# Designed miniproteins, single chains, continued (2), part 14

Each design is a single chain, and the fold is of that chain. pLDDT is the mean over its residues in the fold that is shown.

## One batch from the design tools (miniprotein)

Design m4455
Fold by ESMFold2-Fast:
Structure m4455 (fold): chain A 69 residues (1-69)
Amino acid sequence: SRAAELARRRIFTLATLALGEKYGFNMTQSIVDAGIKAVEEVLREDPNASEEEIIRAALKAADEVIAKQ
């Protein structure tokens, strides 16, 4: 539905903003891709996951990419 589509769009926007705020100077395509993949994985397992849980997952995935470099 349109409501579900708008809710999903908002969640991805918030996750992207959180990544930009934390990693602005170190933002790479790998960090963005990892964050987006983490958001999709959380929503696949729990469609009702909170915005805070989703943002936390995106940031955790980004931290893991940075730790490997």
Scores: mean pLDDT 77

Design m4456
Fold by ESMFold2-Fast:
Structure m4456 (fold): chain A 91 residues (1-91)
Amino acid sequence: MSEQEKKQLKFDVLYISMESTLFVAERIVEKKGADNPELQEALEEIKKLVEEIRKIYEQAKKKGYVSDEELKKLEELVEKISALERQMLEL
């Protein structure tokens, strides 16, 4: 497998992880969030980070390759989203 194929696979795995985390966060707000503004605020923050990830993903897709900077940025954004989801589960 080429280095670029390895980067693309890591990028795709991170994107799937983001989609999974967003799905869980939306379910938490659906079940508990109606009367809990902290959960709603956390979901809105996750949605903003998801929008950043989607822009990075679409730019990489248009270029036909993933840069090291794009991969690192995606890793950082996914970690932030996962941390917010963990906080939501404890509320």
Scores: mean pLDDT 83

Design m4457
Fold by ESMFold2-Fast:
Structure m4457 (fold): chain A 60 residues (1-60)
Amino acid sequence: SLEEVLERIREVMDEIVKLFREYRKAKAAGKDTSEIKKKIQELMKKLVELHREAERLRAA
């Protein structure tokens, strides 16, 4: 349902925000950020897919 998709969008957005904070801390400490960057990219792709799904459900 549209409501379920919108709830998942909120969850993914919250996770992205937390990962960006981790990224900034890791970068400031000179730690490897490769894994964090990959996770952010995957979540951003998932967010785009969820938005497309929400549009399909709204248009139906």
Scores: mean pLDDT 84

Design m4458
Fold by ESMFold2-Fast:
Structure m4458 (fold): chain A 70 residues (1-70)
Amino acid sequence: MLEKVEQALDEILKKKGSDFLTAVEALEALRRAGLTEQQALDIVNKVAVHTGDPTRFTKEEVLEALKELL
């Protein structure tokens, strides 16, 4: 699971040419990696609350939230 999430996040970041994901892009990556909609939303919401910015998620922040919630 973790490796699939990391791969999906890396693919989006590479396509953008950026180190930052939006909440919507992070949600899409988590869903593509096989997480349920609710699991993906819980992770994205945790990162958004921690960072205070739903437009600037890092890969590290998403992976840390995944490890804590799942």
Scores: mean pLDDT 80

Design m4459
Fold by ESMFold2-Fast:
Structure m4459 (fold): chain A 95 residues (1-95)
Amino acid sequence: EEAERLREAAEVLREAALEVAKAINAGDLDKAARTLREAAERVEEIAPDNPLAREAAERLREMAERLEAGVSVAEAVGIVLEVIGDALDLELAAE
């Protein structure tokens, strides 16, 4: 069922947001970027045919590139909020 796949993908993004926040707080932007890339791969595996899941995965990879390029603390916090927003979008689409 598509709704179940979107809920699972949303949970992956919620877990990723927490791990990214922890990595950012520790000053490990490389780990934060790696966490986002791993989450993108998992989301695509869970819902490969869903365009919302594909768009979320693309955004996660773009966020990872921004973290690797170096960002301010404010921008890093913004990235965590963007991941949470993507999780909410997938959860709402599952309704």
Scores: mean pLDDT 85

Design m4460
Fold by ESMFold2-Fast:
Structure m4460 (fold): chain A 67 residues (1-67)
Amino acid sequence: EEGRKYIEKAQEALAAGNYEEALEYATKASDAGEVIEGMRLKAEAYRAMGQEKLAEALEKAVRELEA
């Protein structure tokens, strides 16, 4: 439940363009057990910030964890 709330806050921050806040909440979601979804949101925030290589690395890690 706590991890889910952090995912929601990260999504709200992304929609508002608050990418640093989105990274913070996505990290808290991962720490609370929402590892895969938290990493996806971090990748989305990095991509929105122009950190494309960091986003690609996280997206690759997510695919490997799901495979």
Scores: mean pLDDT 83

Design m4461
Fold by ESMFold2-Fast:
Structure m4461 (fold): chain A 80 residues (1-80)
Amino acid sequence: STEKEIEEAAKQLSTLPREVVIEQLEAVTAAALAAGAAGAASAEELREAAALLRLLARYLDPEVAEAALAAAARLEAAAA
């Protein structure tokens, strides 16, 4: 299931330095927001990405989870 895939992804991310994971989350979020602004990503796609980030946050260290939840909120705001 997608949830199990996200759980495994979170486990792999936990092997990386926290700062690297946060930087990658910020970069991917910025790219998704730019795609949305350019009309290359739909509002539904941004909402789906936000939902996956919220799910991922459940399996991450608190500081990384906070960054993932902030990213999800930014994507949700852009989809509104």
Scores: mean pLDDT 83

Design m4462
Fold by ESMFold2-Fast:
Structure m4462 (fold): chain A 94 residues (1-94)
Amino acid sequence: MIKAEAELSRLPDGSVQATGTVYSSYPGEVKVTVTLNTATESRTKEVVKPASTIAKVELTSPDTGDATATVTGTVIGRDGKVIAEATATATLKA
C-alpha cells in the first residue's frame, strides 16, 4: 500500500510551509517529491527513503499569496520500474 498526504500552513511571518507525508508497505525505494507552487515561484524538494517507511518532507516559501502543494510518492522496484504511486494536493489562500 502507498498513501500520500499534503498539508499547507501559514507561518507567523506570512510565509507558507508545505508538509508531505508518504506511507509505503511496498518493497523497494520510496521517492517523495513535494512541489510548492505560488503566484510568484515554484519550489521542489525530493527525498529517497528505504523500503517500508514513513517519509516526511517539509518545504517553505516566503510567498504570502495563494499556494498549492503537491506531494507525490513513488515506489521503484528492483528492475527500475514504478510499482506504485500516490499523489495528494493541498491549497491555501492568502
Scores: mean pLDDT 79

Design m4463
Fold by ESMFold2-Fast:
Structure m4463 (fold): chain A 66 residues (1-66)
Amino acid sequence: SEREALLRAVGEVLRDSSIETQEAALKAVAQARNRDEALERLSAVLTPAQVEEIRRRYEELVREAR
């Protein structure tokens, strides 16, 4: 699912981040209804570079699932 791909992308990109940052990001995704809302919520807790990497990895995972 798109949510599973997004959660995987968040986990992979934030692998070396603090537990607090990882939990905040996962909560942002959990509270979102769709991908665009999730990315907007992630922008409030992560750097622009981290959000862009998550978006890129998400696109790769969605492409691989097709």
Scores: mean pLDDT 81

Design m4464
Fold by ESMFold2-Fast:
Structure m4464 (fold): chain A 107 residues (1-107)
Amino acid sequence: MEALERIKELYEKVKELAEQFLEALDNGAPRDEILELARKISDLVGEIVRLALELYPDDPEVRELIMEAVRATSELIDAVENGDREAAKQALERLLETISRLVEKLE
C-alpha cells in the first residue's frame, strides 16, 4: 500500500513535469532546458519502475508495462536530442498512457 501511494505521487510529479515540458517545447525554450526536463521525467520513471518491480517482481503484465515505459522514455530523450518535436510529443503521450495503465494494474 505505501509503495503504491508513492508510485501515484511520482506519477503526479511526472504529469506536472510533462506539462512544463510541453510548455517549454511550444515556447521554443533552449534544447538544453527541454533535455533537462526530459531527464527529470526519466529519473521519476526510473523510481516508478523500481517500486513496481518491488511490488510485483514476477508479474509478466507489470514487466511488459515497465519495458514499454522505459522504451517511451528512451524515445523521448532521443527525440529531444534530435530536435524532433512531434516525436517528443508522441513519446511523452505514450509514456503517460503506459504509466497510467501501470498504476491502474497495481490497484
Scores: mean pLDDT 87

Design m4465
Fold by ESMFold2-Fast:
Structure m4465 (fold): chain A 78 residues (1-78)
Amino acid sequence: IGLQSAKGLAEQAIRLIEEGNLEAAKEMLRNAKFVAEKSGDKKGAEYAEQALKAVEEGNSEKAKEYAEKAIKALEEKI
């Protein structure tokens, strides 16, 4: 499992947020955070956690912004 996998999970989470499937989006963000942490990308993991919290708060715009930041952080480590 690598940074590329965490990026893919975060990208899938954004699509799920856009579709209104927030439960599946939370699962993807939890997995993205876990993979980022295990791969040594602390910043990517922190942004994934912030995106997860935003989904839990019902703030889809903020959730997408944090997920995009997580993707960028993950790309910087690849």
Scores: mean pLDDT 82

Design m4466
Fold by ESMFold2-Fast:
Structure m4466 (fold): chain A 56 residues (1-56)
Amino acid sequence: SAEAEAAAETVLRMSGGDVERAIAFVEGQIAALPPDTPERRRALLEETLRILRSRL
């Protein structure tokens, strides 16, 4: 999705272009999500992670 692509670009920029660092950051965000997090929000982060992994 456009939202997940935008999130991936933002995280990658914040990570100085380091894809592995960006992946680690998103994995940490997913692990830290509260139990009551809406599934749509979790799915967005998981799609962002998939996009970043595809750039390895």
Scores: mean pLDDT 82

Design m4467
Fold by ESMFold2-Fast:
Structure m4467 (fold): chain A 77 residues (1-77)
Amino acid sequence: STMEKILKLTKEFLEYSGKAMEELLKKGDEEKFKKIKEVTEEFLREMMEAVRNKSSIEEVKKIVDEAKKKIEEIVKE
């Protein structure tokens, strides 16, 4: 089902963002940690909106890809 795919993508993103936050926490990088937390919170709001609006799986994948890119840019700083 579309919902099962959305939940899987959400879980995979949370695992990805969680690992990034854990590494930054180990390094004491509070600024980057807060930025990734904010990206993760925005991602969850967008995913909830996508579910309410019955968005396509393609639109949901775009939300995931954009959030991952934001985290990659923060980590590269």
Scores: mean pLDDT 86

Design m4468
Fold by ESMFold2-Fast:
Structure m4468 (fold): chain A 98 residues (1-98)
Amino acid sequence: MAEREKRLAEVRENFRRITELYKQVEEDVQKALNEIRKLKKEGKSPEEINKIFDETIKKVQQTREEAVALAPEELRPLLEAYFDSLIDYLKKVKESIL
């Protein structure tokens, strides 16, 4: 039964990758927000702050595409909702700071 074992191994590996992508995006977002907070306190230019927001949003969007591609069809809406909420949150933070 090589087909069943291969499918289960692929599903397990995909879930592991999704978990790593989730952890990585949370770490990247947290680091970016900490850097933005520091730059804002130091009176750095809006252009520097805006660049960090744009780069972070782009990374989240790229991670969204990767995670959704790895996910079973039934879980894709849940992952899309999570990442869309995170992008919306970052845009709202950007508007409040800039």
Scores: mean pLDDT 82

Design m4469
Fold by ESMFold2-Fast:
Structure m4469 (fold): chain A 67 residues (1-67)
Amino acid sequence: SAEAEALLAEGERLLAEGRYAEAARKYRQAADILNPGIVAFAGEPSPEVPDRAVAEGLRTLLRLRLA
């Protein structure tokens, strides 16, 4: 959807700036539009998981769904 694509684009810009927590939030919003079940499983912030890893993982999943 156009909304999910816009959120993905915002997340990619934030990731390029090193704003991993904000990028992860945008990617979670995009993933929720495409598959709410996945976000419910992995959407909650965790202090033990680095924000960079979360952002990169969600980006990979979103790219697979848009390809």
Scores: mean pLDDT 71

Design m4470
Fold by ESMFold2-Fast:
Structure m4470 (fold): chain A 78 residues (1-78)
Amino acid sequence: SRDELLERFEKLLEESRELYERAVKENAPPTILASLTVLLSAAYFLIERIKKGGLSQKEAEEELKNLERNFKALKEEL
């Protein structure tokens, strides 16, 4: 459902914010911080677009998977 998708996106946004805070504390490279900022912005934008009905369930699921892959890659770089 839309509500379940929004919960999954909001959880990813929360986890990405936590990762950003850890990266700052650990003095991560500027490139990692920039990539995390892009990820956070993308997640926020997609949540807003879903709330406005601008994405189908299939499109939202695909976008979520793409963001989750990017998150995992960034987490492994730290």
Scores: mean pLDDT 86

Design m4471
Fold by ESMFold2-Fast:
Structure m4471 (fold): chain A 97 residues (1-97)
Amino acid sequence: MEMKLRAEELEALIRMAMSIGLKSETTELSMVELIKRLAEELAELAKKDPSLEPLAKETLEYAIEVLKKLAEKEKELGNEETAKALEELAEWLEKLK
């Protein structure tokens, strides 16, 4: 019971962070570390409770798609370092799936 509630909270936080990123003029590097931490916890919960795997995979797939869009936006703005950090995070999330 507690693991499912926590997984739903992690999904909500990841989706909220992604939504804020899409609405912001620029992406904060602190968001990369936050998403990494939240995604690691969600993946660990899915390992302990396989019933959470669909929720975790769907959330990570959504985050990957948004991170790629944010990376392209940062490249357009000339923020090459931030774009690279977002791309590396997306690749790392693919390996967590």
Scores: mean pLDDT 83

Design m4472
Fold by ESMFold2-Fast:
Structure m4472 (fold): chain A 117 residues (1-117)
Amino acid sequence: SDRELLYKLIEEVKKLVEAMKNGDLETAIKHFKEIAKIILEIAERYLSPEGIEQVKKAIDDALKRMEAAKTPRELLLAFEEFLNRVYKIALENGDEKAARIIDKIMLYFIIELSKLE
């Protein structure tokens, strides 16, 4: 269900943010790879073949940016840009359900970051 996929994604996002707080960029990238697998599963379920290929490219681009990151802030920015891109891909392919899932992930990510205050 949407709820089950969203909960799995939120848990991986929390683990990514924890790794960032600890300065562990390698562990953060590992959790991003798990997030990417779940997002691709959602894309394969709901998007057109063109949309799926765009999501795969977005994942590859995000991995390159994250591997080039020198600071936790740079990696978090790459992740935010990735989520925004996937959200737009979902909307352009006419799948409001996939877009809604990504939007909720972005919201939970922002909430987790706000706890740094």
Scores: mean pLDDT 80

Design m4473
Fold by ESMFold2-Fast:
Structure m4473 (fold): chain A 59 residues (1-59)
Amino acid sequence: AFSDAELARLAAVMGRAGPLSPEERALVLRFQRAQGLPEDGVPDEAAARAFGAYALARA
């Protein structure tokens, strides 16, 4: 459901401390919803682990 450009942007924001743009936050929220994670818009360790698993499954 995510394009290569969206996945690249997610990878760039995962684990990053500090403010996200509205577009980056919306993308993180959409990813969290798709993975069944809490929708807080924060690219925390749990979100980064879920992203790694998603990228591996997509390959």
Scores: mean pLDDT 75

Design m4474
Fold by ESMFold2-Fast:
Structure m4474 (fold): chain A 99 residues (1-99)
Amino acid sequence: DVDEALALLREAGLDELAAIVRAGAAAGDYVGAGIGIILHALTNNYSPEQLAVAVRAARLLGVTEDDLLELLESLLSGRNEEVLQARKEEIRRLFAAAA
């Protein structure tokens, strides 16, 4: 639900992520909006608590765990394998907690 995702982001003070969701909703691309907020959070060094809210909002927009793991592999291409595995475990835990 896009309205629920927007409410979560606004309550957490994540106004830039809420703007991404509004733009995606206007274009009819809810899953793309959800991927977009995770990408923005990961590339702008958001806190673990902010990332957890972003994951909950992305899940409401139809993003799957596999979508997030594929995004993470793309972002961490060429990085140390241990860093990639640690981030994958973090995303899996956050996605499970968002259910």
Scores: mean pLDDT 77

Design m4475
Fold by ESMFold2-Fast:
Structure m4475 (fold): chain A 82 residues (1-82)
Amino acid sequence: SKIEELKKLLKKAREAIKKGASLEEIKKLLEKIEEVMKNIKKVSKKQIDEYKKLKFEYDLELGVRAVKEAVERTVRRIELEK
């Protein structure tokens, strides 16, 4: 069942985020969730909301890492200029 596959993928993505899995692993899981959701005639609001929450956490972590990298690059530049 596509609905059962969706439930398993949502759970797997949640566990991956919780354990601090790589952004690449989480991205692949979210892409699989999106593909399965597109092939389901009626996705429940609860499943859509869970997907939105997982996607938000992924996008937020991407943003946080980008900001941290930019700060670290700035510090390295300051250290090299002295």
Scores: mean pLDDT 82

Design m4476
Fold by ESMFold2-Fast:
Structure m4476 (fold): chain A 101 residues (1-101)
Amino acid sequence: NLEEEMERLRREAIEAARAGDYATAADKLRELIKLGKLSPEEAARLTLEILIEADPTSPEAAATAVNYLDKKGVTPPNSNAPELTEEDIKAIVDQAKALLA
């Protein structure tokens, strides 16, 4: 069942990302993208959703959110700061979540 396999891969990607195993998370994401026949935009959205579900405060989620917002024509706050604070990370991720909703 394709839908069951996609849900399994999504869950496994989230679990791997939570564990900090981004290589495994990326492998699961690639399979999800292939099975779902996702566009580059859909793949970017899915990647961000998985990283946010794994850890909404992670620097990797923030970096992915910055790239996503930039591609959508939105400039994230403090994106050029040499060191992102927890407040900066939250603001960037919250903006990405609003666009995903």
Scores: mean pLDDT 81

Design m4477
Fold by ESMFold2-Fast:
Structure m4477 (fold): chain A 96 residues (1-96)
Amino acid sequence: SYPLLSEEEKAEFEANRDAELAELDLTPEERRLVELLRNKDYEGAIRLAVELGAGSALLAVAILGKKVEEVEKALEEKGLMTEQMRKVLEAIREAL
């Protein structure tokens, strides 16, 4: 799939993903988390998750757990979920 796409086709796919996520009523912080996940920045995503919890890892898990499920459902429903994104979402759930 991805290895057969041109750079322009990859950009269009990413733009369509962003458009679908924009239909969700996400906060700017949640959108930043999605961008980090999209860019496979696992460390940055985990750091932001902790920050979203106001310095509490448990609060960050509680906040992200619900929003992660909403994002995952939306991506799967629209067929925009990648194996890498799924692994990142699971890593965040397990790491926090």
Scores: mean pLDDT 53

Design m4478
Fold by ESMFold2-Fast:
Structure m4478 (fold): chain A 90 residues (1-90)
Amino acid sequence: SEIVKALRDAAKEARELAKKSKNPEDAKLLEDTAELVETLAEEAEKSKDPELQKAYALKAAEILRITAEKVGEEQAKKLRELARKIEATA
């Protein structure tokens, strides 16, 4: 599933942003965000229903956008790009 792949790729990139963050609070929030997105990817893969997979993708994009409002602008820009990629796949 392209959606499941996009969600797992987004979770991985969010974790990489967390590792590169010099702000411990931003790093923790990015790590928690990655965990939530990965959980949605697992649920999407288990469902195998295209409409449910789309719903999980849109929820993941929403979570990424919410986190973007709380982190520094460099990380925020990257999170918004990840959200757009997921939305395009759904």
Scores: mean pLDDT 88

Design m4479
Fold by ESMFold2-Fast:
Structure m4479 (fold): chain A 72 residues (1-72)
Amino acid sequence: MLSQEAARRGGRAAAEAAEAAGADPDTANKMSVGAYLALQEGGGLEEAIARARLAGGDEKAATAAANMVFSA
C-alpha cells in the first residue's frame, strides 16, 4: 500500500497534470484516484489510463494523470 503522504503528494501531482491537460478540478481528482487504483491493483500504464478515463473520458488528461503516477 502507498503511505498516506506519498498518496497525497502523488495524487496532487497527477491531478495537476490532468488539469494542465485540460480537465476540470473534479474530473482531474477522479482521474488521479483511478490511476492510483490501477497502480495498487498491480496494473500497468495502460490500465491506469483506462481507469482514469472512466472519470471523464478525456484521454489527454487521463494519460497525463496516469503518466505522472507511473513516472514519479
Scores: mean pLDDT 74

Design m4480
Fold by ESMFold2-Fast:
Structure m4480 (fold): chain A 100 residues (1-100)
Amino acid sequence: SEKDIEILRNIIKDLRDMVEEAEKNKYSPEEIKELVEEFITLMKDVIPYLSEEGKEIVEETIKKLEELAKEASKMSSEEVIKKLREIIEEFEKKVKELEE
C-alpha cells in the first residue's frame, strides 16, 4: 500500500541519517550499537501498521540489525558502518521491489 511505502521510505531515510551521524562524529562501535538498538525499538513500533509484505521486510531487516548489534563490540567502527550500509542497501532494494 502507499502507506507502507511511506513508512518504509521514512525508515530508510532515518537509517541513512543515523549512519551519516555515526561516521561524521566518529562514533565508537559501542555508541553505534546503542543507536542501532534504539532504532530497532522504533522499527518494532511501526510493525502493527504495516501490511504482511511490509512486516516481512521490516522483520528481516530487524534480524540483521540485531545480529550486527551483537557483533559490534568485536568490530571496528568502520566495519560496523560498512555492514550498516549493506543492510540499508538491501532494505531499500526490497522496498523498491514492493513498489512494483
Scores: mean pLDDT 86

Design m4481
Fold by ESMFold2-Fast:
Structure m4481 (fold): chain A 90 residues (1-90)
Amino acid sequence: VEKIENGTHLTLKAGDKRTLYLEKGTSVTITASPGTTVTIRVLEGEVYVAVNGKVTKLKKGDSYTLNEGESAIITAAEDSVIEVTATSVS
């Protein structure tokens, strides 16, 4: 599990899979590379996902998928563990 510092920016490429620990109040920006979708899954805790001005709350077991070229700002509402998986668009 990788501890994330507030304000970290991650650009994921097809085949990347990372497990991230976010302390309450920490924000990370995740960008899906061209030709790649990124799935964000909450393994523990609760996060807010902001994409194109819309904020969605994800709790344990929930997931959100970024389309290619999209960016999400993920903010931890409580100490959280998220899994981010990048796959090629087909």
Scores: mean pLDDT 86

Design m4482
Fold by ESMFold2-Fast:
Structure m4482 (fold): chain A 62 residues (1-62)
Amino acid sequence: ATAVLQELLARARKIIDEKTKPGEIPTVEVVEELRKWAGEHADEITAASRANRAEQAQAVAA
């Protein structure tokens, strides 16, 4: 579950890295692409976030 959230974050980072050179500020186009990607994967992000919270609760209990 946490691994799914980490994978989603890695994909978002890849979009930024592919479109933005080191030392440059992300352009509006990069932000729009990231927003579209997040919208297309909203259900996955929500499910991964919910699962991550459940695992975090387990860690606190331990």
Scores: mean pLDDT 69

Design m4483
Fold by ESMFold2-Fast:
Structure m4483 (fold): chain A 87 residues (1-87)
Amino acid sequence: SVEMTDEEEFKFLKEKLEELGKKLEEEYNLGVEIKEEPGVITVTVTTPEGVEFTVRFALVEDRTAFERANAAAQEEAAQRAAEILEK
């Protein structure tokens, strides 16, 4: 089995953040902007009143966030494999 690289973990986190951003835009009418920089993902959330919140995810500093995202991906893959094998 190939272990996820830092690049793959970063991509997975970005995809999950983009999914959450769409839900926030739809449910709460928030503006969500995701900016990708080398080793850093920055998420800016803007309220309808124009208040901005910025959350920065750095690969080294936010390792637990990347580890949780990777663990979730592995669990989803294992569940889908089990569903296919049980048919």
Scores: mean pLDDT 68

Design m4484
Fold by ESMFold2-Fast:
Structure m4484 (fold): chain A 117 residues (1-117)
Amino acid sequence: MFTDEERELAPVAAEKLYQDGFPLEYALMAYLLAKSDDPVAKEVRDFAEKLIKENKTLSVRFLGSLAATALDPEKGPNILYLEALTQSGTVNVKELAEKVKKYIEENREDLIAEKQK
């Protein structure tokens, strides 16, 4: 699904998606699929990838809870989780993951530049 490079760029993509005014679920999905060596983050990512393969529809609130669990506490913005709690929408996680992957692919050079600053 996601390459190692896409997972390494995912946190930067999440920040840019949020700053550029994309729906909150885009940033949440990017953070959730980010590369991490934390065992809990890996377990949550594996669970999310299972839901993506099963073409599940999740509430934005539940996606926010998964992303919050997968975030690095020192780097992850708690504000995105809090904003997710205000949402009443649902999202198809397979379509969302495909859109986030495409964003990373199309903006790869810009995301690498942002990561290097």
Scores: mean pLDDT 77

Design m4485
Fold by ESMFold2-Fast:
Structure m4485 (fold): chain A 73 residues (1-73)
Amino acid sequence: SMAEQQARLQELVARLRELIEEARARGLDVEALLQSLQAQLDEAFARYDAGDYEGAIAVLEEIAERLRATIAA
């Protein structure tokens, strides 16, 4: 349902915030990381504003995996 998709989006946003905090704690350049993700973040927010929560979720999941890979490197 749309409500379940919205809840999943909120969980993903919280997870992305946690990953950004972990990256900062590890001494990574969070500002540079966020700049490199700007186009994907803009796409995710545009999809969310359009009510395409499934598409927004997919883009945010890609961002989360990229952040995890960067932190683990």
Scores: mean pLDDT 83

Design m4486
Fold by ESMFold2-Fast:
Structure m4486 (fold): chain A 69 residues (1-69)
Amino acid sequence: MLSEEERKYMELLREHILKAREVDPRLLALAARDLGISLADLERFLQGRYEELSPENRERLVRAGKSLA
């Protein structure tokens, strides 16, 4: 299960990507590539479906969120 701190960083990253999508939806494919996850997993992430992601992909997203803090 995700800790509260891990969820905080995932939510920070999610907000960042959602704002980028509002500017240019084409940035979603680039974000998925940069994060090293599939576009389908990125969509699950943006929908808040964190438990449907592999542990490895959740760790990647937490690490990316920490870099934004």
Scores: mean pLDDT 82

Design m4487
Fold by ESMFold2-Fast:
Structure m4487 (fold): chain A 115 residues (1-115)
Amino acid sequence: SLDEAAEILVRETHLLGLTKEQARILIEFVMEKFGVSVEEAYEIVRLILNALKFAYLLTGDKEITKEQFIKLLEVLTKNSDVSEETLERAKELIDYIAEKTGDIITVESLVKAAS
């Protein structure tokens, strides 16, 4: 369910300070934008937030440029169980967010673009 997906996402991304409300907004936005199920939207949002989390763990920064983000998504999905379709949708979403909020991607910019 949407509620369960949001709770799991918050738990997995606690280092980013994501709230349950923000998680719900992101999942619902992805569902609407791509016409996908809660489960598919969850996987797309999870991949994006894991990229931000990984960047934060390596650099201490909770922000990443669009170019760095796309490259990191590709690296994180290499030899993973993430589908090519999920990766392409994540890339499309990052392109959209950059168009709306600028090339620096944060949790706040994701939520702002989704709202």
Scores: mean pLDDT 83

Design m4488
Fold by ESMFold2-Fast:
Structure m4488 (fold): chain A 114 residues (1-114)
Amino acid sequence: SENEKLAQLLADLKSADPVKRLQAADRLVELLYNSKDKKEVAKQVTETLIELIRSSKSFNQPLFDAVIKIASALKELGFDEEVNRIILEVGEKFGIHAEFMLTSIVQNPAAARA
């Protein structure tokens, strides 16, 4: 089911393996675009990503890439409140430079790697 797939992808997003994490982020983006209940998927993805941000010791490149992929998709779908929550949590945990970098990329999707 979609709910079982969502639960597995959210678990994979929390993986210590950076490859698995990025693959989960890509699959969660696809699920966001294709889901009949985009609001519920957006909510669960946002909550899981915030938990991951809060539990992470550093804003390393694999975490940054996963956050950008998800936040950019949420922005394109109009989930501005969820995007703002993610950006603020990154700023609180990792500082203003990380917040600024994330904001700049999310506001300019053309700058994201295809």
Scores: mean pLDDT 82

